Designed miniproteins, single chains. Designs and how they scored, part 25

Each design is a single chain, and the fold is of that chain. pLDDT is the mean over its residues in the fold that is shown.

## One batch from the design tools (miniprotein)

Design m846
Fold by ESMFold2-Fast:
Structure m846 (fold): chain A 96 residues (1-96)
Amino acid sequence: SAAAELLALMSPALQEGFRAGAQAVADGVPREEIAARLREMAKEAEETGDRALYEYTAGYRLGAEFQLVLDSDLSPEELAAFVARARAEIARLNAL
C-alpha cells in the first residue's frame, strides 16, 4: 500500500507522527484542532531545537493529509501527486 511504502522510508519519530496524524483524521478530530496541534508542536520544535519533535510534527501533518486524501473522492493522479510530494519531503528530512 502507499501508506506502507511511505512508512518504510520514515524515521521512527516521523512514523509515529504519521500514524498519529492519520488516526486523528480517522477519529474525526476537527481540521481546526489538527491545525492548532500542528502549530503548537511546530512552535515547541522551533523553540527547543528538538529534531525528533520536528520529525514527529512533519509526520503528523503528512499523516493527516494522507488520511484526508483517502477520505476524499480524488483521482488516482491526485493520490500519486500526494505520494510524490510526501516522498520528496521524507527524503529532505532524512538528509538533514
Scores: mean pLDDT 85

Design m847
Fold by ESMFold2-Fast:
Structure m847 (fold): chain A 61 residues (1-61)
Amino acid sequence: MKVPSPEEFRAALDTVKAELSPEAARRLIAHERAVVAETWDPEHAAQMDAEIDAALAELDA
């Protein structure tokens, strides 16, 4: 599986936020954190985790 760039990952999170209810989007995005930690190297995972944190913060605003 191709590892997406942080920009591509952010775009995917934005799509999830647009298409799902805030509660469903938050739940799915939070689940992605576990997948990121399991799937990618620590440096890449840390960068993707930062995008997840930003997306969740925007969703909670």
Scores: mean pLDDT 73

Design m848
Fold by ESMFold2-Fast:
Structure m848 (fold): chain A 67 residues (1-67)
Amino acid sequence: DDVEKEAEKLAEEAKKNPETADEKMRELSRKGRTGSDEESGKYLKAAGEINEYKKKAEEEKKKKELS
């Protein structure tokens, strides 16, 4: 689970510091491209989690404006 732990660590860091989310997503995408197919899936899953977190934050901003 080294790959899974690394991917989760990057996702946690992105959530802790939202300004680094794009950087962490790039790291995960790069690692996904250089690993095995199985490893790629784990890294891409973590990148997706960061992306969903960002989308959630954007939706909350829009709700705030429209409310």
Scores: mean pLDDT 73

Design m849
Fold by ESMFold2-Fast:
Structure m849 (fold): chain A 97 residues (1-97)
Amino acid sequence: EEERRREEIRRLERAIEEVVKAIQALSEGKPVEEVKKHLERAREELRPLADRSPHVRRALEEIDKALEHVETDPDLAREHASRALQHLSEALRELRE
């Protein structure tokens, strides 16, 4: 149980790092492919945690919306990625309790 919690925290921290990189890439006007790679890596880290936290589920929904808008509306994609980051921060706080 403790080992599993540590693994969940590590996955969540990696997902947060990838979402932050996606937001930075969007802000710097990096290629769409680079932004998508970061968001997809975040989704991979979060997928095993979806059934454990409503905050993780909301973050995944926001990541999917960000991916949908990366090519057509980078500003909206950045807003969704930022909302995902807020949900992930809440999930991390809950796991650390």
Scores: mean pLDDT 87

Design m850
Fold by ESMFold2-Fast:
Structure m850 (fold): chain A 59 residues (1-59)
Amino acid sequence: SSEQQRLERELLERAIKAFQEGNLDEMAESLQQLVALRPFDEEERQRLLKLLGSVDVRK
């Protein structure tokens, strides 16, 4: 599970960095893989909602 936690953290950090760099495709892919690995806690869910609310990942 420590490897799983490391991967989850890596994917989240990758998504945030991609967003900051304007790479929305990488951000969306990383977030999709993250949600597939586990349900988020409430804090992470709120953080992701704020991040996604600032961009249109479809474009």
Scores: mean pLDDT 69

Design m851
Fold by ESMFold2-Fast:
Structure m851 (fold): chain A 71 residues (1-71)
Amino acid sequence: SELEERARKVIEELRKYAEQAESLGDTATAKRLRGLIAGVESALEDGNQETLERLIKEAEAEIDRVKARLA
């Protein structure tokens, strides 16, 4: 489904930015992003469309914040 595809995409982006944050010594950000990965994965397993959509949007917003901070 579209939501499952979006979930997988945000998980990949969260992993990428978590690794980048960790390499820069920003362990707090890396932990926060890893927490979001776990949340999205759990929601995906639950199969609740509303919960998945909410967590995907939260993950996308956090990715945008991390990208802005690195600019």
Scores: mean pLDDT 84

Design m852
Fold by ESMFold2-Fast:
Structure m852 (fold): chain A 80 residues (1-80)
Amino acid sequence: MKRNEEKARLLERMNKLMQEGGAVVDQNKKDEARKEKAIELYNRITELSQEAVEAIRAGDLEKAEQAIEEMEKLIDEAKA
């Protein structure tokens, strides 16, 4: 089924983003000037990951994709 394949792909993307986001947060937390922003980032990506998981469970793959794309955007912004 195409939807089961898409669900697997979205979960894989989310897992990669959670690992990457966690690494960025840990690195930024070592810089006192970035610490508060790093904590804010962690809270937001955690909320988005939960939203993505719930959307995948509900079969709303479009909503899951949007949440994952927002996670990617936030992590990319934090890397800059």
Scores: mean pLDDT 81

Design m853
Fold by ESMFold2-Fast:
Structure m853 (fold): chain A 66 residues (1-66)
Amino acid sequence: AEPVVPEEPPAGGFVDASATDAELDAKRQATLERVRAWLEERGVSPEEQQRILDAVEQALDDLKAA
């Protein structure tokens, strides 16, 4: 039989009507952590990593404020 592995949305559903404020904060933290790890995997320079992380954090903050 072929193995069926349920796929988890890595950062999908950032906006969730049933999510608490704490859960939204956790998703934001997870997103930033994933972006940082992804950038490190790609060999992005520390300077570029900082810029991208700052931009992502700003975008997430804007989404939360909107």
Scores: mean pLDDT 68

Design m854
Fold by ESMFold2-Fast:
Parts: C-alpha cells; structure tokens; sequence
Structure m854 (fold): chain A 87 residues (1-87)
C-alpha cells in the first residue's frame, strides 16, 4: 500500500498548490481548500489514515473545482463524497 500512499500524497500536494492559486481570486474558498488539502496530506502519512486522507483530498479538490463554472458540477460530487464518509 506504499504505492497508494505515495499517489495520495502526490494528489494532496497538487490540490494544495491549486488551492493556493484559488486563494488569490477567492480567499474564503481557497483558505478552506488549503485546510482540507493539508489534512489530507497529514492523514496520507499513515496507512490507517489513507481513507480519511482520500475524503479530505476530495473535499479540497471539490472546493477548487467549485470556483470554475465549467467544473462546478464535478466539484459538488467531490464535496458530497468527502462529507458522506467524514460523517
């Protein structure tokens, strides 16, 4: 499962960079997306945290996509997926 962890860490880092770009144009959403991406990255450090890491990364990615009108419908799906599992 080191491969799954490495892929998730990479994705979390990529989403974190996208969230930093969103922060420049939409500070409130960018701030929340950065927070979720950081939580995803932290959970991805441990095998036991991988499932939670996936859901936090999904929430971060969903928020980033919600700032793009063309990607907003996909963003909503990612946010819902994260919320359902973290409940």
Amino acid sequence: MEERRAELERLAQEVLELAKEVLKTNPDIGKKAIEYAKQGLEYAKDEEGLRKAEFYVSKALGLVYMTDPELAPVGGVYIAAGDAELM
Scores: mean pLDDT 73

Design m855
Fold by ESMFold2-Fast:
Structure m855 (fold): chain A 76 residues (1-76)
Amino acid sequence: SMAALREQIRAAILAAARRHGLTLTEGALDVMVDAVLAHPEGAGALPGFVLAVLIEAQERGRRTVTAELVRRALAN
């Protein structure tokens, strides 16, 4: 189901954030999940999106990832 896929993606994002010492707001998590689900590659886009968010957080000296930071990181 879509709900089960969404939860699987959420769990993967949270695990990646935890490994890198980052905290995600619920809004950030929702934006990332929606972006992955909307991507033509689906779950295959997840590593690239995680990397983009890690780079943006590092450049800004942030340990808390907000929805705004995610949107900025995923902007082309």
Scores: mean pLDDT 84

Design m856
Fold by ESMFold2-Fast:
Structure m856 (fold): chain A 54 residues (1-54)
Amino acid sequence: AEVERARAEGDANLKAGDTLGSIQAYGRAAVEARRAGQPDLAAEFLRKARSLTP
């Protein structure tokens, strides 16, 4: 639930043009994915956040 909430927030911010908000939300999704025992999913969110940084 928390992972999906953070992912959805990141996706919504990206669609709205809020790149910084998207990066922060995907960062939270990665933290929650690690807590849920999903390290591959956490790595995917971190990779997505990095792809959005200049």
Scores: mean pLDDT 81

Design m857
Fold by ESMFold2-Fast:
Structure m857 (fold): chain A 68 residues (1-68)
Amino acid sequence: MPSLSELVEEIERLLPLLSPEEQARIGRALADAFRLLSEGIETGDEAKIAEARELVERALRLAREAAA
């Protein structure tokens, strides 16, 4: 499976292809994901880390759909 950094890198590569509205939407999703990831790492909460990954994967799907 790709790493979180690989997923984020692909999203960043796709962002310039999206409308400003889609960019803002994806940006908010990534901010929420990074907050959950930080909390999960700090508290050792594997469920929060998994939720953060799911949010990043969802953001990537949305970015790919918007770029298509």
Scores: mean pLDDT 83

Design m858
Fold by ESMFold2-Fast:
Formats: C-alpha cells, structure tokens, sequence
Structure m858 (fold): chain A 61 residues (1-61)
C-alpha cells in the first residue's frame, strides 16, 4: 500500500512513544521487564522503518 509521508512520520512518532511507554512499564514491573523490553525494541525498529518510508515518499512526491 502507498503511505503518505505525513502518515509515515505519524507512525514513526507513535512507535517511539510506545517504545518509551514500554521502557517505563519495565521499570515499574521488573517481573515482566523482559516482555516490555522486547516490545520496546520492536517499536524502535518500526519507527526507523516508518522514517525511511517517509523520506522515500517525500522524494517521490
């Protein structure tokens, strides 16, 4: 599917915010910390991917 640069930037921001929330939860619940750290890493990868898509879409506009 085609993603607009605006949508891709929004997705990157959402993924970064979700990653930060998961890191905070890992600090609050050490017994589940591994799960939250794993989720945070996945969200960071998603943010980087969305940023790359936004840059490409901006060049192709």
Amino acid sequence: MRVSPEQARADAELNRATSEANLQKAKEDPKKSYSYYSASNINLAGAAFSEALAERAERLS
Scores: mean pLDDT 79

Design m859
Fold by ESMFold2-Fast:
Structure m859 (fold): chain A 89 residues (1-89)
Amino acid sequence: KGKEEAENAKKRAEELIKQALETYKTGDVVTAAQALGRAIKEIERLADEVIKKYPEYAEDVRKFAENLLEKVKPVFDKAAGEAVRQLAE
């Protein structure tokens, strides 16, 4: 159960990021920034839930989330900056 929930959380996190990045590729930077921001919050929430319920998977899930967020946060910052510029036209 715990292993499956940890694996499902990882798959969900990757899926959220894929969807947000595909939106960013289309040039819809406002929607992409919103999607990336929501994905970051959801990844942190999913990781926290698994860590609290299944401490035996805490290290694996924490490392996965940290690595994913390290890659995604710079993209979010760039998309958010572009979105602010588009809205400030």
Scores: mean pLDDT 80

Design m860
Fold by ESMFold2-Fast:
Structure m860 (fold): chain A 74 residues (1-74)
Amino acid sequence: SEIEKKIEETLKKVRETLQAMRAARAAGDQAAYDKHLQELIKLVNELRELAEKAGIPESEFAARLQKVADEVAA
């Protein structure tokens, strides 16, 4: 469905943004880190709205976000 595609696209953007934040932190670039943090907050809010529309429980939503964060942190 359209909404499932948007969820996948948004999760991909979350992953990319978390990777960019890690890179910015490693480089000591606080301005880049802050920019990416703002984008992450926006993407997480968009993802929450999409998950709610898709009937995804909060527990599953949280687990999916944690999975992405863990994959980037590894």
Scores: mean pLDDT 84

Design m861
Fold by ESMFold2-Fast:
Structure m861 (fold): chain A 93 residues (1-93)
Amino acid sequence: SENEKAVEEVIKLLEEAKSKVEDEETKKFLEEQIEYIKENINTKSAIDLIRELIGQLTYYLSRLKEKGASENDLETLEELIKKLEEILDKLES
């Protein structure tokens, strides 16, 4: 289904972001988001899961900016959020 494909793409984007970030706590945070999605795929819609994920990532990004995280990690999360918003827009169309 379109929803299953969207969730699979989201998990791939999270795995790619996890591979690109340098900070171990950020890798752990991204892994926890992947696990949450996998555990809730049968109980929540793809739209709800992606909205929740964007919210969590946006909050986490703001905390990283306050801590002076690396440009690489900030740019990686900003690109991830942008791609997730594009997926969400397509699902809501």
Scores: mean pLDDT 88

Design m862
Fold by ESMFold2-Fast:
Structure m862 (fold): chain A 69 residues (1-69)
Amino acid sequence: DELKKLLEEIKEKEKKKIELEKEILDAMIRMIDWLLKTLPFDEAADKRLNELRERLEKERKELEKKLKE
């Protein structure tokens, strides 16, 4: 029973870690969206921000998949 309790605590901590990582990624994506809206158009900067956004969205989807398992 004590081992069962420890395993549940480990699972809860792992879940909370993934949730926090997702929150950080969501905040970063919002920051990029804000930058894309507010900065004057610069082709190189726009490309770099969109590439970073795509990478962060991919990471976010992987974290969502882990939470749904």
Scores: mean pLDDT 80

Design m863
Fold by ESMFold2-Fast:
Structure m863 (fold): chain A 79 residues (1-79)
Amino acid sequence: SAAQEALLEEALAKGLISEEQYREALATGDVAGALERALARVEASLARAKQENIEAAVAMGERDLAELRRLLAQARAVE
């Protein structure tokens, strides 16, 4: 849907997904799945950053995690 495509465009613009992941999600129509996979990647990166005590990476990961959770909730709400 146009609403789900807008959510993918926002995720791409914010660097939360790659252009390759964006194109795959458009081709399959699996917007929620693309955002869930991005969320899992950010959670893994955040866990590593916390283990390594990289404060800047932790702050960035927490911001990206919050944005992806919001986008995923919106994607699920329109289905």
Scores: mean pLDDT 86

Design m864
Fold by ESMFold2-Fast:
Structure m864 (fold): chain A 63 residues (1-63)
Amino acid sequence: MEEARRAAYQEGLRTGLELGMPLSLAFTVAGIAARQGKDLSPEEARELARKLATDVAKSLGLI
């Protein structure tokens, strides 16, 4: 759903930036989250995006 896609994008971008990701990486993570979360509810899409951004940040040693 379009609303879920937008929710995932915004949450992924916000979380990525809060965790110290460079802008380019934060946008990339947001885009991936939007694509993966498109068929979820908005709240499920936001949780997916937050988890994805957190997992990427951990993989990079940011947290």
Scores: mean pLDDT 82

Design m865
Fold by ESMFold2-Fast:
Structure m865 (fold): chain A 96 residues (1-96)
Amino acid sequence: MEEIDRIIEEIAEEIKHYEDLPEEEKLKVVREAMLRALERAIPLMKKAGADPELIAQLEALLEALENVDEELLEKLVAEGVIDPSLAESLLKAAKI
């Protein structure tokens, strides 16, 4: 879990450096940061023996972000995996 916390900290620091950017560029940075975090975190969570349902949900989120799958993002919101405002922000970032 320390490895996942480090990934989150690195992303938070990267986002801080872009605070002065236009909103559209900030959303793009957030989307790219989330993609990188999920790609790094999912294998570590699997190795740590995390809940298979949680792993499946995170893998679905990664796929939705990579492919800008609006339907899959709506499903993840309905399942409570992501907040509706986060899903809207990610879709906007992907269209930039």
Scores: mean pLDDT 67

Design m866
Fold by ESMFold2-Fast:
Structure m866 (fold): chain A 71 residues (1-71)
Amino acid sequence: GEEEERRRERARLAAEAAAEEAIGAALYHGMKVLKVTAEADEEGAVGIAETEQGTVVARWTKEKGSSVELV
């Protein structure tokens, strides 16, 4: 249905935003991005950028907003 299509579109946009946030953080720290993955649902999104120096994780939830962590 139309509501399912809207939920899928919002999830795709949230995943894309999380991926861009992870990539942006990695590039800001001068890291070379090797691989990017992102997942999203109705509660939040996670973007993961694997770099030669470590992994950058960007998370977004409706409750906590956005956060970025270097692992």
Scores: mean pLDDT 80

Design m867
Fold by ESMFold2-Fast:
Structure m867 (fold): chain A 68 residues (1-68)
Amino acid sequence: MPLVLSKEQREQVSRILSDALAGRLSEEEAIARLEAVYNTVRPLSEEERAAFRRGFRRLLAQFRASLA
C-alpha cells in the first residue's frame, strides 16, 4: 500500500532532508526522524522500511554528487 503524507508531514520530511544536507543531522538521525513521520500515518512494513532507507541514501548521495 502506498504511503500518503499530508502537507504538514511533507513539510516535516523536507525539513529533515534539508537538515541532513546541511550537516545538522546525521544520516541515521535523519532516517529515524523520517521513519517517525511515516509511522504517524501507519506502521511501516519491513519492506517499506528497507526501501525507505535505500531511497534516502540514494537521494543524499545524488545531492552530494551535485555539490562536487
Scores: mean pLDDT 72

Design m868
Fold by ESMFold2-Fast:
Structure m868 (fold): chain A 90 residues (1-90)
Amino acid sequence: MYKVVVRAFDDDGVVVGTAQGWAEPGKTVELEVPVDRPVSRVEATAFDEDGNIVGKATAEAPGPPGTVRVTVTLDEDGNIVSVEAEVIPA
């Protein structure tokens, strides 16, 4: 299994929210990132069981405070093949 960590950033590059989950090789994980201020982008990072980074991807997610729903898809080696983000206002 791979650990997927998502960080949401504002337009100044400051982290405004984080979430994490676990994904199986070749599978998709959906994470919800609560944010208390406006967002501009999210970064997803996948780690193996030894804590090594195996995948990284960024998606634009401009929106108001609320929740960022992030969908991350991995290949069999833990590389991130897609990341999608949707901002749900509070």
Scores: mean pLDDT 85

Design m869
Fold by ESMFold2-Fast:
Structure m869 (fold): chain A 79 residues (1-79)
Amino acid sequence: TEARIKALEEQAKAAEQQAIDAGAQSGLYMMLSQSLNLLDPGSEEAKRAREEARRYDEQARELREKAEQLRAEAERLRE
């Protein structure tokens, strides 16, 4: 039981770190999109950067949900 709880907590922490990294990438692509749009409004490059930012934001959300589920499972095992 303790080993399972520890494994779930470690997996949750890993997912949280991955979510932070994905969120940071989303931010960088959003900045890139804004910069590209200032140079050439409506460019394909600006659109692609914005789409990439949205993909990373979605990935971060999914990873946060996974971390929450893993934490809930660990908490349930403590009951």
Scores: mean pLDDT 87

Design m870
Fold by ESMFold2-Fast:
Structure m870 (fold): chain A 78 residues (1-78)
Amino acid sequence: ARAEAAKRAQEEIERLKKAVEEVKKDISEVDKAMEVIREAERLGEKIKEIDRNFGGFVIGQAEQAEEEVRKIVEEALE
């Protein structure tokens, strides 16, 4: 259960990284960028409840992805 949850979290992180790259290619889709941010937040919350020690690392990765997308959107809108 725990190992499976950690593996799934890493898979979701990789998926989020790909979504971030997609947003970088087409920043005009702000709605898509906001969706990626929400998914990163949701992932961080889920993992925090599953595995505190491992979750801290994964949450950090999700938070970084969220922040990166926010910066891209803010720069494009400014």
Scores: mean pLDDT 60

Design m871
Fold by ESMFold2-Fast:
Parts: C-alpha cells; sequence; structure tokens
Structure m871 (fold): chain A 118 residues (1-118)
C-alpha cells in the first residue's frame, strides 16, 4: 500500500470514527464541550492508529489504544462511556486493517477490543 493510500484510508477511518463518536455521546447526553474534545481526540487517535496498523507497528497501536482510553476517562469522567468510545475507534481501525489484509494488526486489534471490554 502506498503512503498516499495509507493516508486516505486513515482520513476515511478518522471521519467515520468522529461521526459515530459524536452520535454516541449526544445520545448519552454528554455536554457539547466534552463531546467536542472526545470526538476530536478519537478522530486523531483513529488516524494515527490506522497509519501505524498499515505500517505493521502493532506495539505502537497497543500503546496508543491504552493512552486513548486513559485520556477519554479524564475528559468524560465516565469509564463506561470512555470504553465505548475507545471500542468504536478500535473497531473502525480493525475494519481498515481487514480491508488492507494486515493480518498481524487485525489479530492485535481483536485482542485489544476484548481487553478493553473486560
Amino acid sequence: MSQEEIDKLAEETAKEVEEEVRKLLAEKGVDEEKREKAAKLAKEAAFLMTRLAMLGDVDAVRARARGLLKQLKDILGDEEVAREVTIIVLEKVLEAAERAGQEEAVALLRELIEEIRK
């Protein structure tokens, strides 16, 4: 996959994450300021994690997923909602990795989703 193809996939994945996260947080009655901060963070994380997954840097993907969950807990003040947002990010990055045939990234992302659900 070319750098341009990776960047396009990461941008598309980030946009999908932003839309789903904004919808989820609005449905849960999260205030506008927290929604904006969380959606922006989730979008940025999805972009970076998709790029890292396409490059096969699975350790960096794991570290960023854990960091995202911690930052979302701090912003939202709700551990359950923070986990739901993190899972949206990981599921969209997983879809991108599956589409690109990145088997190692797919295996790691499935493991991370199960870890965060526990």
Scores: mean pLDDT 88

Design m872
Fold by ESMFold2-Fast:
Structure m872 (fold): chain A 72 residues (1-72)
Amino acid sequence: SLEDLEAELRRKLAELQAGAKAIADALNIDPNAQLSDAQYATLVAEAQARLADLAAEIDRLGAQVRALLAAQ
């Protein structure tokens, strides 16, 4: 139903916002904090992996919306 789709989209939007915040928090290092090159590389790799996951989920949702519109 449209209500179920709206509920799913709202949940996914909240997940995307939470994921974006987690990435921002991971990269928003306290200017007084000292990280090793290895620690920084790990944070960047984790942020890139999360961004890739979010991009895949957006693409999946777009495909589902297009399929539902085509079925009408």
Scores: mean pLDDT 69

Design m873
Fold by ESMFold2-Fast:
Structure m873 (fold): chain A 100 residues (1-100)
Amino acid sequence: KEEELAKYYEENKEKVKELAEKAKKEDPEEVKYWKELIKEALKKLGVEASDEEIDEIAGALATGDNELALAGISKVALKNGVKAEELLRAFNEVVNEAAE
């Protein structure tokens, strides 16, 4: 399932970008909020992601597309040799810290 989602990202890169751009236009503060949380999670694990990859994940989260967000997280984790569940855990920790 994670491999299928990562493949969908590669095959539909342009459509994924369009979704992220639409999210930025419709709810720029929500996208900015998720983008900062993603960056902090990446920093905690020492993993690297492009601004485009971060925007794609943040856009998916802002629009409530959790499957697309998970696909983006899985792709970033795979590129950095870490488990998707590790990156997701770090992200959840950052979200919980921000909520306090």
Scores: mean pLDDT 76

Design m874
Fold by ESMFold2-Fast:
Structure m874 (fold): chain A 66 residues (1-66)
Amino acid sequence: NAQALVDQGLQETIKAAKYALDGDFEKAREETQKAVDLFRQAGQDELAANVEKAVDLVIEIVEKEK
């Protein structure tokens, strides 16, 4: 079920964002990769690319504040 993969990918995306905001960039990148893989398995390549860019932007903002 492609929708179940998208739902799981969104949960991993939320985890990635939380780790990024907490300054745990290693875990943020790990969870982002899990989300991207799930979205790609669902055939949602554009969503995968957009999520990766969004989390990378959050990491960049948080990293520059420190």
Scores: mean pLDDT 85

Design m875
Fold by ESMFold2-Fast:
Structure m875 (fold): chain A 80 residues (1-80)
Amino acid sequence: LEPETLTVVLKGEDGDSVELTVYPSTTIGEVKEQAAKAFSLDVESLKLIYKGVELKDEQTLEEAGIKDGDVLEVSGERLI
C-alpha cells in the first residue's frame, strides 16, 4: 500500500521512445494523454498495446500487470 513509482517506456510507431514515471494506480487513459502529447497523436485514435494486448482506458497499470521498465507500444493517428 506504499506509493511506489513505475518507469514505463512508450514506443512510438516511428521508432521514438519516451520514458514516463507513473504510479501503479495511474490509468491507461492518463498514459494515453501523455503519449498523445509526446508523439503528437490524436488521443481518440490512440491505442496502447502491452504484450500483444490492447489496454483499456479504465484499467490501471497495476490491473494490466505492467511493471517497472515495461514497454508499451503506442499506435494512433497523427495530428495535422
Scores: mean pLDDT 79

Design m876
Fold by ESMFold2-Fast:
Formats: sequence, C-alpha cells, structure tokens
Structure m876 (fold): chain A 76 residues (1-76)
Amino acid sequence: SAEEIAKVEKMIEQSEKLIEEAKKSKDPMEAEILVGSAIVNLQILLWLLKKTNAPQSIIDKVEEALERAQRVADEI
C-alpha cells in the first residue's frame, strides 16, 4: 500500500541520516557505530520485506540503500 511504501521510505531516510552523521563525525569510532547501525537497520528491513513478499521495486530500493551504506563503511 502507499502507506507501507511511505513507512519504508521513512526508514531508508532514517538510515541515510545515520550515514550523513557518520560522514560529519570527527570520531572514527562514532562514524563506524553510526554506519554499522544503518547497515543493521537496512538488513532487518530487507529481511522483513522479503518475508512479507513486498513488491520488488521496494526491495530494490532497500538493497540500493544497503549497498550505499556498505560502500561508506568500506571508506571508514
């Protein structure tokens, strides 16, 4: 539903805010924790979406966000 899509997009946005804070952090430990938290949140969301047979377009959005978060983690 449109309501469930909006909830998923909000959760992705929340994870992207954690990545943004990580990039702005002057503490490498804080940056690693923030990026790690975003990755875990996106992995849980992806698992739930696959379990509930969510539309592939929504699953793809979460997978793309997870790939972005993992790239940032590799740079820290």
Scores: mean pLDDT 83

Design m877
Fold by ESMFold2-Fast:
Structure m877 (fold): chain A 80 residues (1-80)
Amino acid sequence: MRVVDLELDSADDAGLQRVRDTVLQLKASGQPALLRVTVRGADPEGVRRLLDTLRQAGAEDVVAETVGPGEWLVTALVRP
């Protein structure tokens, strides 16, 4: 399975748009992929917005883990 890493400095509108575009590109590839999003400087509301964005774009098995102060790793499965 393809693994794709994406880094965000914040869960702002531009960052969330990059996440949406990435999910759509992965769906268009016709292959399942694991998307790993590292977000820095995010509060719990920003992380919630990121999780909602991934789910609304059609990503599955969305999981968030803290990796440091204000740093999160969010993983999601993207199917075509």
Scores: mean pLDDT 84

Design m878
Fold by ESMFold2-Fast:
Structure m878 (fold): chain A 115 residues (1-115)
Amino acid sequence: DKVVSLINQFPTYEDVEEGLRKLYEELKKIIPKLSEEEKNQLSFYLQLRSNALLNDPDPKTTDEEKLKLAAALYIAGTLIDDKYTVEASLAVIESLRDRLPELVERILKTLEELL
């Protein structure tokens, strides 16, 4: 799945603001073209992924990777209108504010500008 691939690749992007803009532009083109069945499958995937990130995070995942992945899930969830994914991913971002305050602010500002 192209959407899943784009989400999984985002945490490896060094320029976080550019990476978020590129992810938004690609997902904005892809998501409206999905069938109702494909949208439901994507929504289910996003819910599982955001729930795992919030409640059972992989200890090998860094805080920066976790934050970047949450931002990618937030964009995808917003574009597909999945409220659970949006709320869960935002909760992950907010949970990292004390550890990565500068990166959280950069991400939130970029998400506000895009969405």
Scores: mean pLDDT 84

Design m879
Fold by ESMFold2-Fast:
Structure m879 (fold): chain A 61 residues (1-61)
Amino acid sequence: FVEAMEEAYKTRDLTPEEKKLLENQIVAAKNKDYGEAIELAEKSRDPASKAITEQAQVVAQ
């Protein structure tokens, strides 16, 4: 989960705002605050960020 988000951060041509949102998502996920990670992903316009967070939610269940 976290590895997938870090890979997206490195490989995607993200805007500074999208990078900040993804960084905050990674921090939240590392702290096991999946609710905050999902909320931050919903604010992102990057479909990959949303897909990664949705997949993590399925795994966490």
Scores: mean pLDDT 64

Design m880
Fold by ESMFold2-Fast:
Structure m880 (fold): chain A 71 residues (1-71)
Amino acid sequence: SMEEVDELKKRALEIIEQAEKSKDRGEKILLLAEASVIALHLAVQARLTGDPYVREVFDEIMERIERVARK
């Protein structure tokens, strides 16, 4: 449901924010890996359902992961 997608988005973004604020490179990598698992779940749902909203949420999470990973 859209409510489940919104909850996954919120959780992923909270984890990514923790990664961005972390000064420990090892912790940052693990947090980004956790967010990537949520992104993978959304990617599967986007492919199976064709829902453009699920795809948009997936794309936003991936863009933020890539931005935080660039150092």
Scores: mean pLDDT 89

Design m881
Fold by ESMFold2-Fast:
Structure m881 (fold): chain A 58 residues (1-58)
Amino acid sequence: GLKDLDAAIENLKIASASETNPEQRSNYELAISILDNARSEGLSFDEAGTLVSNAVST
């Protein structure tokens, strides 16, 4: 639900703030952006998670 998206975004913000590797920090920032956009578009947590996985997986 939306609470799960909000929790995931907050956890990623904390992870990004504590991350010292610039590439990994950029991945967290990208994930936050995708989740925030998905939330504004009314996508589910599962759909938003899939978009993040596709964008940040190497």
Scores: mean pLDDT 77

